# Designed miniproteins, single chains: the designs that were tried, part 29

Each design is a single chain, and the fold is of that chain. pLDDT is the mean over its residues in the fold that is shown.

## One batch from the design tools (miniprotein)

Design m978
Fold by ESMFold2-Fast:
Order: C-alpha cells, then structure tokens, then sequence
Structure m978 (fold): chain A 85 residues (1-85)
C-alpha cells in the first residue's frame, strides 16, 4: 500500500531527525516512531483480516491517511527550521 510506504518513509525521516536532536528530543522522537510503527502494524493486520468488513477497512485507511498527512506537514516544517539554522 502507498500509505504504508509513506508511513515507513516518515519513520526513516524521524530516525534521521533523531541524529540531530537533543537527548530529550530523542526520547520524544522514539515515542513518535513507536506510535507510528504500531499504527502501520495495526493497519496491515486490519487490511489482511478477511473477517473485517470493507467499510471498516476504509475507515482505518481514512484515519491513517489523515495521520500521515498531519505528521508529514509537521515534519516538513520542522526539517525546514533545522536547515535554516
């Protein structure tokens, strides 16, 4: 899924950001990576479960898409701020 690939790309971007972060920021970034990984794993499980109705799968896709969009915007902004210093 393209959305799962976008989520995995965001995790890699967070790992790169962590290399430039303070110890306190590293802990926050690790928590965000763990959270996003859990959401990716949950989505994979739901999409592969034949007992889950298609309407519920579409709900999970929409919620995950919204999460990825929000995180991408926040990360794009933060990366730009770091590059300007």
Amino acid sequence: SSLIKEGEELIERLRRLKERASPEEQEDIDQLIDYLQKKIDDLRRILNDSSVPESRKQQYIRRFSGLIGTLKQSLDWLEQQIQEK
Scores: mean pLDDT 82

Design m979
Fold by ESMFold2-Fast:
Structure m979 (fold): chain A 81 residues (1-81)
Amino acid sequence: MKELYREAIRRGAEEAKKLVEEAKKDPSLKPKAIEGLEQLAQFARDAGFEKEAQLAEQAKAAVEAGDYDKAIALAEEVAKL
């Protein structure tokens, strides 16, 4: 069961990273990137992955601040855990 949640979090982080990369190219997609990161943080927290949840929340804050490169790096870090 833990391996299944880890794989879901990794896939979620990869998808969120793609959304942030798209938002960097087109700022009108920023709300979708924020939503993806919020969903990732909530799923990780509910599954008991506190570090992954904190990193996803930091990535969301970075997107809200317009720091897309920081958000991409944080989402990539979640995917590597």
Scores: mean pLDDT 85

Design m980
Fold by ESMFold2-Fast:
Structure m980 (fold): chain A 101 residues (1-101)
Amino acid sequence: DLDKLLEELLELAKKEGLKEIAELVEKLLKTNDPEEQLKLLKEIMLLTAKHADTTSHEMMVLINEMAQLLIKDPEEMKKLFDEIWEKTRETVDQQRQQNQQ
């Protein structure tokens, strides 16, 4: 059950103090549009990747289970991961530019 998984993820994110992830999961729970659900999932995965050092193993497992439930097509899963990689590179580049002082 996707809704139950999202509720468990939201509760865990709140307990771990991952406020931004919790806000995105709450938006995902309120969204019935599959296209918007995929967009929010990408944002959750990107933000989790950025905080990999502080994100719990339990949180990572729940996010991966959610991705598998929402994405049935292996090609869509590959596209999602490719896009997350691109956004991760852009974020790192922006941080590098801001830290050059």
Scores: mean pLDDT 72

Design m981
Fold by ESMFold2-Fast:
Structure m981 (fold): chain A 72 residues (1-72)
Amino acid sequence: SVEQQQELVTLSEQARAAADKVQDPAKKEAAEKYIQEANEAIREGNYQEAAEKLQKAADLLNNEDLKKEAEK
């Protein structure tokens, strides 16, 4: 749905902002890779895969709020 797409896009943007604040280059790169995969899944209309990738990014970033929102 349009609502799910918009929510996932917003979560992707929040995850990217969180990753940008990470000082560990390896952790930042890994999180950015999951975010990129999530954005690709959103473009394909695969919202379940996008949510799963955003969950993995949130977990790497130790961001509980992002993880909860991605589980929807």
Scores: mean pLDDT 79

Design m982
Fold by ESMFold2-Fast:
Structure m982 (fold): chain A 99 residues (1-99)
Amino acid sequence: MSELLAEEEVPEVTKYGVKIVSVSIELDADGRRRIRFELETPERPRVELSLYLPGEYKPTIEDALALGKFYLDLLQNHPSQPISAEELQKRAEELLKKL
């Protein structure tokens, strides 16, 4: 069972009309930390994105929000060649290492 570590409702809309409904930091059944985003988009009323975190990284909700905004911007700025989930995960991990 996943363990909820932190959660925040964020009434923020990106420049592309995508709304971040909630952000949570969770511990999965394998003991891995993940950031879970619940999003509202013009095309889909409810979309869930999960970003797995490297081992010992301890994100704040502020870090999670910054990552979410980066992730949404990345997804929306490459509409003609959508980045795979694996590549998005890798880029997010590289961003976390710079923080």
Scores: mean pLDDT 61

Design m983
Fold by ESMFold2-Fast:
Structure m983 (fold): chain A 82 residues (1-82)
Amino acid sequence: DELDAEIERYRQRAEEHSKRIGELSKEATDLEKKAEQYRKEGDVEKANEYLDKAIDVSVEMIHHAVQLVADRREAERLEREK
């Protein structure tokens, strides 16, 4: 029962990371589109600002992806040892 609760907690964390990755992916895409728009308008400074924001969001996505894999692996490990 305690073990089942721990497995569920890791699975819930993995799902939360998966959801956050999806949200960040959309945010990064929107920021990249804004950067492209400003570049086409000749506003290089704003284009670079939005590109930097998109890069920051992409780094946050990598962090969540690493945690997602770790949480899924731990849940699977605990399931196998039941």
Scores: mean pLDDT 87

Design m984
Fold by ESMFold2-Fast:
Structure m984 (fold): chain A 87 residues (1-87)
Amino acid sequence: SMREALIAALLPGAREMVREMLRELGLDPEAHPATVEAAARAIAELAADAIVATAQGKPVSNEELGQRGLEILAAALAAELEARAAA
């Protein structure tokens, strides 16, 4: 689908963004591969949907997108840490 093609195009940038966010938190992205992949996918989907909404004349604020991105990262990191604790 066109949506999946757009997500695929955004995914490398989303991965790098998540890696930088983890480094800013003092975390090693190489130690959190599940967080990088899960958060990058969710952020790429958010970005794709935001691009489409903006093209339709209904832009999402940068403030709202930033907050949602942080919530995605927090959820992905929590899920990885919980999975490691359960193993």
Scores: mean pLDDT 88

Design m985
Fold by ESMFold2-Fast:
Structure m985 (fold): chain A 75 residues (1-75)
Amino acid sequence: SSAEERRREELRREARRVIMELTVLLGDPSLSEEEKKELQALIDRLTDAMRNDSPLEEIEKLIEEARAAIERVKG
Protein backbone atom coordinates (compact mmCIF):
# COMPACT_ATOMS: atom_id res chain seq x y z
CA SER A 1 0.00 0.00 0.00
CA SER A 2 1.03 3.66 -0.41
CA ALA A 3 1.06 4.03 3.38
CA GLU A 4 3.39 1.03 3.79
CA GLU A 5 5.71 2.32 1.03
CA ARG A 6 5.78 5.77 2.70
CA ARG A 7 6.56 4.19 6.10
CA ARG A 8 9.34 2.04 4.58
CA GLU A 9 10.96 5.13 3.02
CA GLU A 10 10.67 7.01 6.34
CA LEU A 11 12.29 4.09 8.20
CA ARG A 12 15.07 3.98 5.57
CA ARG A 13 15.80 7.66 6.24
CA GLU A 14 15.73 7.08 10.03
CA ALA A 15 18.03 4.03 9.70
CA ARG A 16 20.52 6.03 7.59
CA ARG A 17 20.53 8.84 10.19
CA VAL A 18 21.03 6.37 13.06
CA ILE A 19 23.85 4.56 11.18
CA MET A 20 25.52 7.97 10.66
CA GLU A 21 25.25 8.76 14.41
CA LEU A 22 26.67 5.32 15.32
CA THR A 23 29.54 5.82 12.84
CA VAL A 24 30.39 9.23 14.34
CA LEU A 25 30.40 7.71 17.85
CA LEU A 26 32.78 4.94 16.69
CA GLY A 27 35.31 7.73 15.96
CA ASP A 28 35.42 8.56 19.70
CA PRO A 29 38.74 7.23 21.11
CA SER A 30 37.31 7.22 24.67
CA LEU A 31 34.91 4.33 23.90
CA SER A 32 35.63 0.91 25.39
CA GLU A 33 36.20 -2.07 23.08
CA GLU A 34 32.86 -3.51 24.31
CA GLU A 35 31.03 -0.27 23.38
CA LYS A 36 32.71 -0.21 19.93
CA LYS A 37 31.68 -3.84 19.33
CA GLU A 38 28.06 -3.08 20.34
CA LEU A 39 27.82 -0.02 18.05
CA GLN A 40 29.41 -1.86 15.10
CA ALA A 41 27.01 -4.82 15.57
CA LEU A 42 24.04 -2.40 15.44
CA ILE A 43 25.37 -0.81 12.20
CA ASP A 44 25.77 -4.30 10.68
CA ARG A 45 22.29 -5.48 11.79
CA LEU A 46 20.58 -2.32 10.47
CA THR A 47 22.50 -2.46 7.17
CA ASP A 48 21.57 -6.14 6.69
CA ALA A 49 17.90 -5.52 7.59
CA MET A 50 17.70 -2.71 5.00
CA ARG A 51 19.53 -4.75 2.33
CA ASN A 52 17.22 -7.76 2.85
CA ASP A 53 14.01 -5.65 2.96
CA SER A 54 13.22 -6.99 6.45
CA PRO A 55 9.70 -6.48 7.90
CA LEU A 56 8.94 -2.89 8.97
CA GLU A 57 8.49 -4.01 12.59
CA GLU A 58 12.01 -5.52 12.62
CA ILE A 59 13.57 -2.34 11.17
CA GLU A 60 11.66 -0.19 13.73
CA LYS A 61 12.91 -2.41 16.59
CA LEU A 62 16.52 -2.17 15.38
CA ILE A 63 16.26 1.64 15.13
CA GLU A 64 14.91 1.74 18.71
CA GLU A 65 17.76 -0.52 19.93
CA ALA A 66 20.30 1.69 18.14
CA ARG A 67 18.84 4.92 19.60
CA ALA A 68 18.93 3.38 23.10
CA ALA A 69 22.59 2.40 22.61
CA ILE A 70 23.46 5.93 21.39
CA GLU A 71 21.82 7.48 24.49
CA ARG A 72 23.56 4.98 26.81
CA VAL A 73 27.01 5.64 25.29
CA LYS A 74 26.51 9.45 25.29
CA GLY A 75 25.22 9.46 28.91
Scores: mean pLDDT 87

Design m986
Fold by ESMFold2-Fast:
Structure m986 (fold): chain A 90 residues (1-90)
Amino acid sequence: SKEELLEEAIKKLEEMKELIASHERLDSETLQQLLELGSEVVKLVSQALSEEEVKKIAELIWKAINAASAGDREKAIELLEEAIKIIKES
């Protein structure tokens, strides 16, 4: 169902937040996990949300991963929280 897809997407975004919060510096293994989780979120929301919402969520996820890679964990978490908000308001 749409609800189950969106719930799983939120769960994966929360996992991304926890990975970023628990790592002062991203190693290659953690970065790979973030990229995989981000791709899975995009696949889930693509089955349940409009193309415009999916595009916005994908942009937020990739910006968050880039911010985390640059050492800006607060920015990365804020961007992921914005993605969660879009999903919850859908």
Scores: mean pLDDT 88

Design m987
Fold by ESMFold2-Fast:
Structure m987 (fold): chain A 80 residues (1-80)
Amino acid sequence: SAKDERMQRMLEITIENTFATTKARAEQYLRQGKNEEAIEALQKGIETLKFVYKKATDPDLKELAKKKIKELEKMIEEIK
């Protein structure tokens, strides 16, 4: 339905915006030496992306969310 198509499009936008803003926030904290705050920002972004992953019905959208989650998880490991 048109409503479902709009929902999937909104989820795609949410994935891209969440990833971009989460990464930017974490990088800002890292530049300030605030490693714990950077990790917390990344964890919050991952939680949002996991929520989107559960709501997405499009397999390509699920894969996109999963890929972005893995990228943020890798950033956490590199900070530790």
Scores: mean pLDDT 88

Design m988
Fold by ESMFold2-Fast:
Structure m988 (fold): chain A 70 residues (1-70)
Amino acid sequence: DVVDELARLAAEAEGKNPEAAEHLMRAIQAVMDGRTEEAVTHLQSAAEAAKNAGDEELATRFRQLAERLK
């Protein structure tokens, strides 16, 4: 379940990257509303926030999720 995976990532990010967590929460809402293209955009924003914080592993996970939603 993509929503469950996104929620787990948001929880993981909340403590160390609140900006990425905010983008993930927006991605969850977009998926639930059927707005897949918008969800991909939010995941890309989350990946950028993670990369800017030096968390390349987290950024890669967000990019992989965006690819799976296409």
Scores: mean pLDDT 82

Design m989
Fold by ESMFold2-Fast:
Structure m989 (fold): chain A 88 residues (1-88)
Amino acid sequence: HTEEAIKLLEEAAELAKKAGMTDAADYLEKAKDFLKKGDYKKAHEYILQAAKKIYEGIKKNPSLKEEGEKVLKLAQEAADLAGKAAKA
C-alpha cells in the first residue's frame, strides 16, 4: 500500500512540474519523502499545501484546470492508500 501511494505521489509531482506548477510539485515531493519515513500526518499536510498551490495556480491561469484536477486526483488516491497503510 505505501509503495503504491509513493508511486502516485511521484506521478502527481511529475505532472505538476510539466504543467509549470512548480510549488505544488515541490510539496508533493515532500509528501512522498514523509510517506517513505512513515510520517503519514506530515505527508497529508504537504498534500494539502500542494492542493492549495494548485487552486492558486488555476485561479491565475484557468487553462491549468484540467491538469490541476488530474494532479489532485492522484494525490487524493495516494492519501487514501497512505491512510489505509497507517491503520494496518
Scores: mean pLDDT 80

Design m990
Fold by ESMFold2-Fast:
Structure m990 (fold): chain A 83 residues (1-83)
Amino acid sequence: MSMDEKKSKKLSPEEIRKFAEELAERILELVKKKNPDAPEELKKAAEAKKPEVAEEGAEGMIKMGAGEGLAEAAREAIDAAEE
């Protein structure tokens, strides 16, 4: 298991931003996977919104003091949504 020096129950702002970017990318891929026949314009628009969604998500999580548990729950939800 990966254990870091950080013993805090909260993720750092940079870790939250990185996680939000990963999450947004996973959501975008899931949308593309579920809608392979979607028009290229729609896919392009979703791609363009990815940074904005990630930034808003990160800001929200930072304000809420998001911890590792919330990040894991979010990943679990996306993985479940793939079904």
Scores: mean pLDDT 66

Design m991
Fold by ESMFold2-Fast:
Structure m991 (fold): chain A 96 residues (1-96)
Amino acid sequence: SAADALVAGIEETARGIRALVAAGAPREEIARQIEGFITQTEFFIDHHIDEATPEQLERVIELMREVIRLARSLGLDELARRIEELKERVEERLEE
């Protein structure tokens, strides 16, 4: 499904961010990948959140928590804040 493909894409982007951080990649490159993660998760929330399973919502929340932690470790606090706002929207849907 579209939700399945989007969650897989979000997972792949998060994996890429983790790999770049582990490799000591330039902050600007990591920031671009995090911006991509935000774009993907915003699209998922805006268009597919109602179609998502509880397991998919929990997985996206887990990935958001990881990327928030990585962003903060690099001083990318504004990007971390934007992901936290999106995470609250996913958590609200999961509680419905």
Scores: mean pLDDT 90

Design m992
Fold by ESMFold2-Fast:
Structure m992 (fold): chain A 107 residues (1-107)
Amino acid sequence: MKEYLEEAKRYIKGGDFKKAVEYLAKALEIAKENNDVEGAVEVFKLAVEAGLRGDTSPELTKVIEEAEKFILEHGSDEQIEEVIRFLKETGDPGLIKYAEKLEERWK
């Protein structure tokens, strides 16, 4: 799990979003298999960072949506609030709006 997150970080910084998404997808599957919500939160944060850096792929959107769903279904209130706070703290208007919609769905 941690190895896939470190590779994803490396590829995001290098601009190789296709490889970054492949490693994020692998990390998310491992997190889901182990009921590791903290790991899913890290996948979500890195996937959002890839999007902010310019990845507009459907594959990235799928990773974000699958991580979001897993966190909402299995995460604690504190973990869900962490995700919402992270999105708002990016300062990106689109991500702030996404955070507001996610908060409404969580309630």
Scores: mean pLDDT 85

Design m993
Fold by ESMFold2-Fast:
Structure m993 (fold): chain A 63 residues (1-63)
Amino acid sequence: MTPEEAARRAREAAREAERAGVAPSNAQHGLDVALKEAEAGDARGALTVAGAMRAEAQHLRDS
């Protein structure tokens, strides 16, 4: 997984979170953290944040 691919997945996760009802400011904060990690070359960190955003989206859908 490249940092660029991890950043793309983070953007997708942020959009999914917003559609699921996560506050836009919270989704944007998560995206900012993931993008900074990707810029630092930490693809795993960026993917971890993306996964957390998707988990939050799923939790809201299941509520």
Scores: mean pLDDT 80

Design m994
Fold by ESMFold2-Fast:
Structure m994 (fold): chain A 72 residues (1-72)
Amino acid sequence: MGTRAELEAQLAAEPNASARRWGEWVINEDLEGLLEEAREKLAEAGVDIFEEVKAFLEKQMAEVKAALAAAE
């Protein structure tokens, strides 16, 4: 099941620090923090795709929240 405990276990096993940070934001429902970092990285890279990235991240967070709610 897509539970918080399963996500925490995956984070503990993840060797990539960036992937671990992503999982922490997902578990803590910290979409704002994730969006802030995405905006900064996109601005640094000089690409204008923030709205597409925002929509993708919002969709992923909504799917995770729905899975967690269904598991409760």
Scores: mean pLDDT 66

Design m995
Fold by ESMFold2-Fast:
Structure m995 (fold): chain A 59 residues (1-59)
Amino acid sequence: KVKEIVKLPDTLANRAAYMAVEALKDKSREEQRKVADDIAAQGLTDIAENLRKAIDALE
């Protein structure tokens, strides 16, 4: 399990995903997915993919 994103490759995208997941703990999966989709729509596809992986891993 990836409870600590710092255990993943040390990239800014992975650190941003960790912070986003912590901020979204009180939100539904649909809301978390929408945040990732909004990030992808802004061209930050690497961050969006890392966020989706972090959400799935915390399941």
Scores: mean pLDDT 65

Design m996
Fold by ESMFold2-Fast:
Structure m996 (fold): chain A 91 residues (1-91)
Amino acid sequence: GMALSREQLLQQRLAELEKRYREVRGQLAELIRRYAPELAEELSRHPGEKREEVLARLRADPRTRPIADLLEELERLHREIQRVREELAAL
């Protein structure tokens, strides 16, 4: 039978993760534009140091709570993408 190589399976998983990352990023951009247009500028001024405070504020408002959820999903997807890339580089 035709079996996919480990490299081919990892490449397929990477493509799926990158597609999901683009979709989530697009959804996030739309929600920020609609409900929190100032957030992009705020995060660019102090990206690391106030992240938890920003996320807590977003979760406090039902209208912006989905933005916090999508930001966490992007961070999870980014970590998974890096892991798969490292596995491919180790082959």
Scores: mean pLDDT 80

Design m997
Fold by ESMFold2-Fast:
Structure m997 (fold): chain A 74 residues (1-74)
Amino acid sequence: SLLEREEEIRKLAESAPDELKEKLAEEIIPRLMVAYGEKENASPKTLEKIREMEKRGEKLSVEEAIEEALKKLE
């Protein structure tokens, strides 16, 4: 469920270095919100990031978004 995936991301963020935490917030959380249709519940900053992604025509799955974010952090 969405709640379980959010919990997984939160746990990862808690144990991650600050640099990774920031990248997860900027890269993963916006895509996760879009994938689960939760855009309206997003913070203003996250919503702005989502709008930017939509303007680019990005339709990434949650799994693809996570994989891409991890690649950028390597």
Scores: mean pLDDT 62

Design m998
Fold by ESMFold2-Fast:
Structure m998 (fold): chain A 75 residues (1-75)
Amino acid sequence: SQEQQDQLAKRLLDELYEKGLITEEQKNELIQKIDEGAPVGEILSQIVSIAHKLPKEKQEEANKLIGKFVQELLS
């Protein structure tokens, strides 16, 4: 359901923020977009774009979290 997808995306954003992989501003902006009904694919694309700009080690950690999210989304 959309509600489940939104909750999974918010959980991903919380985990990324807790690990220092995104800023509080980036987290809040993306949560606002989710609450405004943005498609999950748009949110995922923005998260991937942010991850791509990280140092290699942090990018690998972000990609692990993103991969888990995608698997849960497809379940």
Scores: mean pLDDT 86

Design m999
Fold by ESMFold2-Fast:
Structure m999 (fold): chain A 94 residues (1-94)
Amino acid sequence: SMAELERMREEVEEGLRLMEENPEEVRAILERMIAAGEELEKAGKMTPEQKALLYFYKGLLEKDEEYFEKAKELMNPEEQKQIEILLEAIKERE
């Protein structure tokens, strides 16, 4: 639905605004989530969804588009669309 995509964009834009107000706190959260994800990967039981999230968090922290591409490879079409909306919103703020 177009209305659902518009709502998701509004929620993403609001989230990015809040992140801009607290960049150090967001960075600390991303670093903790990446560390937890790397421990799961080391255990060899990580799901494709967990790998996608790990790559996504690395992309956000390092500002590296290659990680977002790796994340999308592990996502379904709906999840890929959500990530595309997020990335478009980020680009509009650069």
Scores: mean pLDDT 74

Design m1000
Fold by ESMFold2-Fast:
Structure m1000 (fold): chain A 103 residues (1-103)
Amino acid sequence: MVLSTEEAKERLIKALEEALKSDDPFAVLERWLKENMGPRALGLTMFRLLESDNFTPEDTLLIALESFLEAHNVPNADDAVEAARLLLEGKREEAKEKLKKFK
């Protein structure tokens, strides 16, 4: 699957906005990542998971998201990852501010 940087960013913004409106942001983001992960992002995720055997499901999801952003050369990736992390922690207002910086 070959997504442009712009298409990858737009799809993720929509997923993060859906997660903000959901009672289960983890399930929304996990489903979206499973549907959108290509070979490069999967390879980066697997490589990063070799750094520790103590990753939580939330840590694994954030690593997969970071790998997706890197694979598609999406700018301001740190703001998107932080927005997702804050959503998983239930900090919706802080997540909205990070999502605004990512947009």
Scores: mean pLDDT 80

Design m1001
Fold by ESMFold2-Fast:
Structure m1001 (fold): chain A 66 residues (1-66)
Amino acid sequence: KAEELVEAIVLFVEELQKKTKVPKEKIEEIARKAFYELLPELKTKSVEEVIEEVKKKIKEEVEKLE
């Protein structure tokens, strides 16, 4: 459910901020955008699949800013 997705993304953002030069606020902005873009996929995909896709998108966007 959405709560599990949010919790997983928050933990991922915390880990990612320790490894990158990108500010936490910017990583959070990227995470929110990815989350809302992928939320509709919960209708056809499992929560775990959506979590993995959101994490991949966040990582890709953060890497572009490094």
Scores: mean pLDDT 78

Design m1002
Fold by ESMFold2-Fast:
Structure m1002 (fold): chain A 90 residues (1-90)
Amino acid sequence: MEIKYSKEELERLLQAVVDEIKNFTELLKKEGYPEEIIKLVEEFQKAVEAKDRDKLNEILSRIKEIAPEEVYNRIEFYASLALKILDQLE
């Protein structure tokens, strides 16, 4: 059986994903990643906060084209979590 979360629990889980993306963005800044990659990750965070699935998928595609594999894999993981949460919130 799938675990059913309340709307309040889903909103908290989504906020946890946003906070992890913020922490990852700060790590990328400290490690000296290109500004273009950092800005895409920040745009990805904003799409998650806005619950904009179309924008989220658009930015994920751009990250896949430009970013190193380790950055893409981390963001794809957060995208998968965010999309699952958003599907349950609708």
Scores: mean pLDDT 84

Design m1003
Fold by ESMFold2-Fast:
Structure m1003 (fold): chain A 81 residues (1-81)
Amino acid sequence: SAEEIEEEVERRMAAMYHEALELAERDGASLEEVLAFVDRRVAEIRAWVRETVRDPELLERLLALIDRDRANFKAHLRALL
């Protein structure tokens, strides 16, 4: 269902967020390295959404939400790190 796909997108974005923070905290990654990681992981999530979602309206909505969340997350990381 649309709700199940939206939940999976949210779960993947949240997992990426935690991985990015762990990369900075545990591995001592620079801000540039963390932002590059975010961009790579978001590209993978976008690719998964494109492969999974057959409804064009749902696809456009989810890709827009992912891009907005990425922008907000990157802004948060720049402020935090």
Scores: mean pLDDT 86

Design m1004
Fold by ESMFold2-Fast:
Structure m1004 (fold): chain A 89 residues (1-89)
Amino acid sequence: SKVDALIARAEALKAQARAAGDTQLVRLLDDLIGFLKAVADGKVTKEEALQAVEVARQQVEKLDMSADLKAAALALLDEIEEYVEEYYS
């Protein structure tokens, strides 16, 4: 499913963040994985889901990390936002 693919990509990015020593990005990605599972289980409203994505985007933009990791995290958040909008349509 699309959500399983997003979770798999978040797990892969989390492994890269861990290797880079970016503990804050690892925690953010752990939270996003839990969030995606909650969305799939129907436990989150559309408004809560979109706000969670926006908060995560602001956190990523403030973190001091490599350009590649930042770009990958922002791209993942954009696809999560698209998934949320489709899911609640």
Scores: mean pLDDT 86

Design m1005
Fold by ESMFold2-Fast:
Structure m1005 (fold): chain A 56 residues (1-56)
Amino acid sequence: SMEKEKEAEEIATKAIDSVEEAKRNGSSSASPLGNTKDGPSPLLISEAARRKVAER
């Protein structure tokens, strides 16, 4: 379903942005990754994250 892909992309984008911001501040205590259990498959999230990292 297309909705699952959108969800995966949104999750990946938020996670990557959060990590990048933490790196800029020089302080990261926790990763927001792995905050979904009922939704898009791990494969979709992984692929979306990979795509977002490549864009950066």
Scores: mean pLDDT 62

Design m1006
Fold by ESMFold2-Fast:
Structure m1006 (fold): chain A 90 residues (1-90)
Amino acid sequence: MKELQEELKLLSEVHGLFVQAEDYLKTDPEKAEEVLEEIRELAEQLSEDVKKIVLEYVEALKQRDWEAAEAARKKLEEKAEEIQKKILEL
């Protein structure tokens, strides 16, 4: 239970950083790269399956592939909902 709550908290933080990175990609690409690096560092604390999705999202944003970024974002939202559901249904 506690591990799932910590992962959900970390996912929420990563999601916030992705929103920030997307905003910076429009106005300050150098700052966006800094935020994406922070996301990669935090991803090391996530489970392997979640980390893979986070890294796919980072890669999509680095390549300015907005369609791939949206797909990765949806995968992360679905994963967060799955974790939250497991916490509630225990």
Scores: mean pLDDT 81

Design m1007
Fold by ESMFold2-Fast:
Structure m1007 (fold): chain A 62 residues (1-62)
Amino acid sequence: DKVNQLLVKIAKAYIDGNEEEAEKFAQEALDLDPSWEPGVRAARAAAYAQLGDTEKAAELLA
């Protein structure tokens, strides 16, 4: 699924410190199917958790 590929790219971009690129991939995923918004949010949360920012990760899932 193209959206699943974009979710992986979002997480990798955040981990690499490329927030602008991550936001671009997030927008592409939402443009394809807005119902994937929870998946995009989860990908961002997972990336922040992996970087040790568990507080930010929890905030995104609230």
Scores: mean pLDDT 75

Design m1008
Fold by ESMFold2-Fast:
Structure m1008 (fold): chain A 92 residues (1-92)
Amino acid sequence: GEEAIRRLEEAGAPAVARALRRLLEAGMSTREALERLLQMLEQTRDDVELAKMALALASGDNSVLAWSDEEIREYLERAERTLRELLEELER
């Protein structure tokens, strides 16, 4: 749990790290939480406004709503990559 949160923060994805912490505090396993977050990002990838809203709601961080379209696209790419790496590591 904590290592996954730290890795997301270090990768420049603090809002996703906050969302992960919230899911873990709700009693979700690390794997289930990572899979849910990755699915959310993949499903919202083609709709920038939906992606901002989903991330703001999941993280509790409304500052995400003020991000530019370019900032959110770059952020989603970094977050998705890190989530996939973390899930891959859990398979090993």
Scores: mean pLDDT 85

Design m1009
Fold by ESMFold2-Fast:
Structure m1009 (fold): chain A 91 residues (1-91)
Amino acid sequence: SELEKKRKEVAEYIKKKMEEVAAKSKDPGMAQHIIASGETMGRLVLEGNLGAAKAQAENLVRTMSNDKDVYPATKAAAEESLAKAEEVLEE
């Protein structure tokens, strides 16, 4: 129950961070991609799948590299999200 609670807190944190970054994008398609990536990472954290969560974070950073307005914030959010996922899933 305690581990499940920590996973839920990290999943919600990731979702919130990605929604905040998406709000800064001027491209609705890129904003939707960031939000969807956050939802997918959150689900993978709840499932305990660190490898897939890492792959999703790496894919988000790669696909967002062409958006100069939000790329630094998206990269930082993806890296921070992955660090929290690693912390909770390596317990």
Scores: mean pLDDT 82

Design m1010
Fold by ESMFold2-Fast:
Structure m1010 (fold): chain A 82 residues (1-82)
Amino acid sequence: MKEEEIKKEKEEYDKKLEELKEDEEKKKKLIEEHSRKIAREVAEKLRKIGLEFLEEQVKRKNHPLLKEDLKRMKEEEEKEKK
């Protein structure tokens, strides 16, 4: 699956470069834009992962019951009230 995604992205990128075959300046801009997009997306993903990890830590400190623990408690109550 991952290899297919990489191939698709490369094919789309190559198609755009071919479209600008006679315009070297536009090609350079496209390459730079693409590189910046990838770097930004990776940075945003890393930030999200870090933020989610921090949110989990904050929840554990402020709320002794984690989301999973809360779910288990509710499931146990429903089972007993059957």
Scores: mean pLDDT 64

Design m1011
Fold by ESMFold2-Fast:
Structure m1011 (fold): chain A 83 residues (1-83)
Amino acid sequence: SESEKIREEFEKKREKELEEIAKKLGIDVETVREFRIAMEEAIGKPMSDEIAEFVKHVKEVEGRESKIPEFQEALKKYKEKEE
């Protein structure tokens, strides 16, 4: 159906956004995807694919998902550059 195709296009866009975040942080897209899933599970709802949303929620996930310290360090460095 058309609604299924729209959803598929949104998922493709989200995948490209994850790839772009991975490029900006210099890490694997799989790491970014895994961290996103952990964050969405921690907050109990879907979240924006903007890098600002990752920064906003990193502290909430920090106590639950310390498995991906490389992503957290890269994100901190990115935020410092933004300042």
Scores: mean pLDDT 60

Design m1012
Fold by ESMFold2-Fast:
Structure m1012 (fold): chain A 95 residues (1-95)
Amino acid sequence: STEQVKNLTKLKLWIIGELTEIYLAHKRGEDLAAVLKAFLEGVRSRLAETELSPEQREELLRLIRKGFENLKKSLSPEDRKLLEQFLRELEQLIR
């Protein structure tokens, strides 16, 4: 539906903004675990308010995976493991 397309677009734009904020927080030496937890809860809250098809959920998950792969290039091995843990939690939440 038109509403589902609008809701998906709004959610995708929010995610892109949040991925940028995660990158900037990492560059500032902020607590990555806390920032990733806030992102996970933000996704959970927005998904609770939005009806998405299985195809739209997979599109959202692909966006997050791509963003996380880009973030991993700038992270220590320890922070990469943390990021991969949060990605698994996001996959369970979105599917």
Scores: mean pLDDT 86

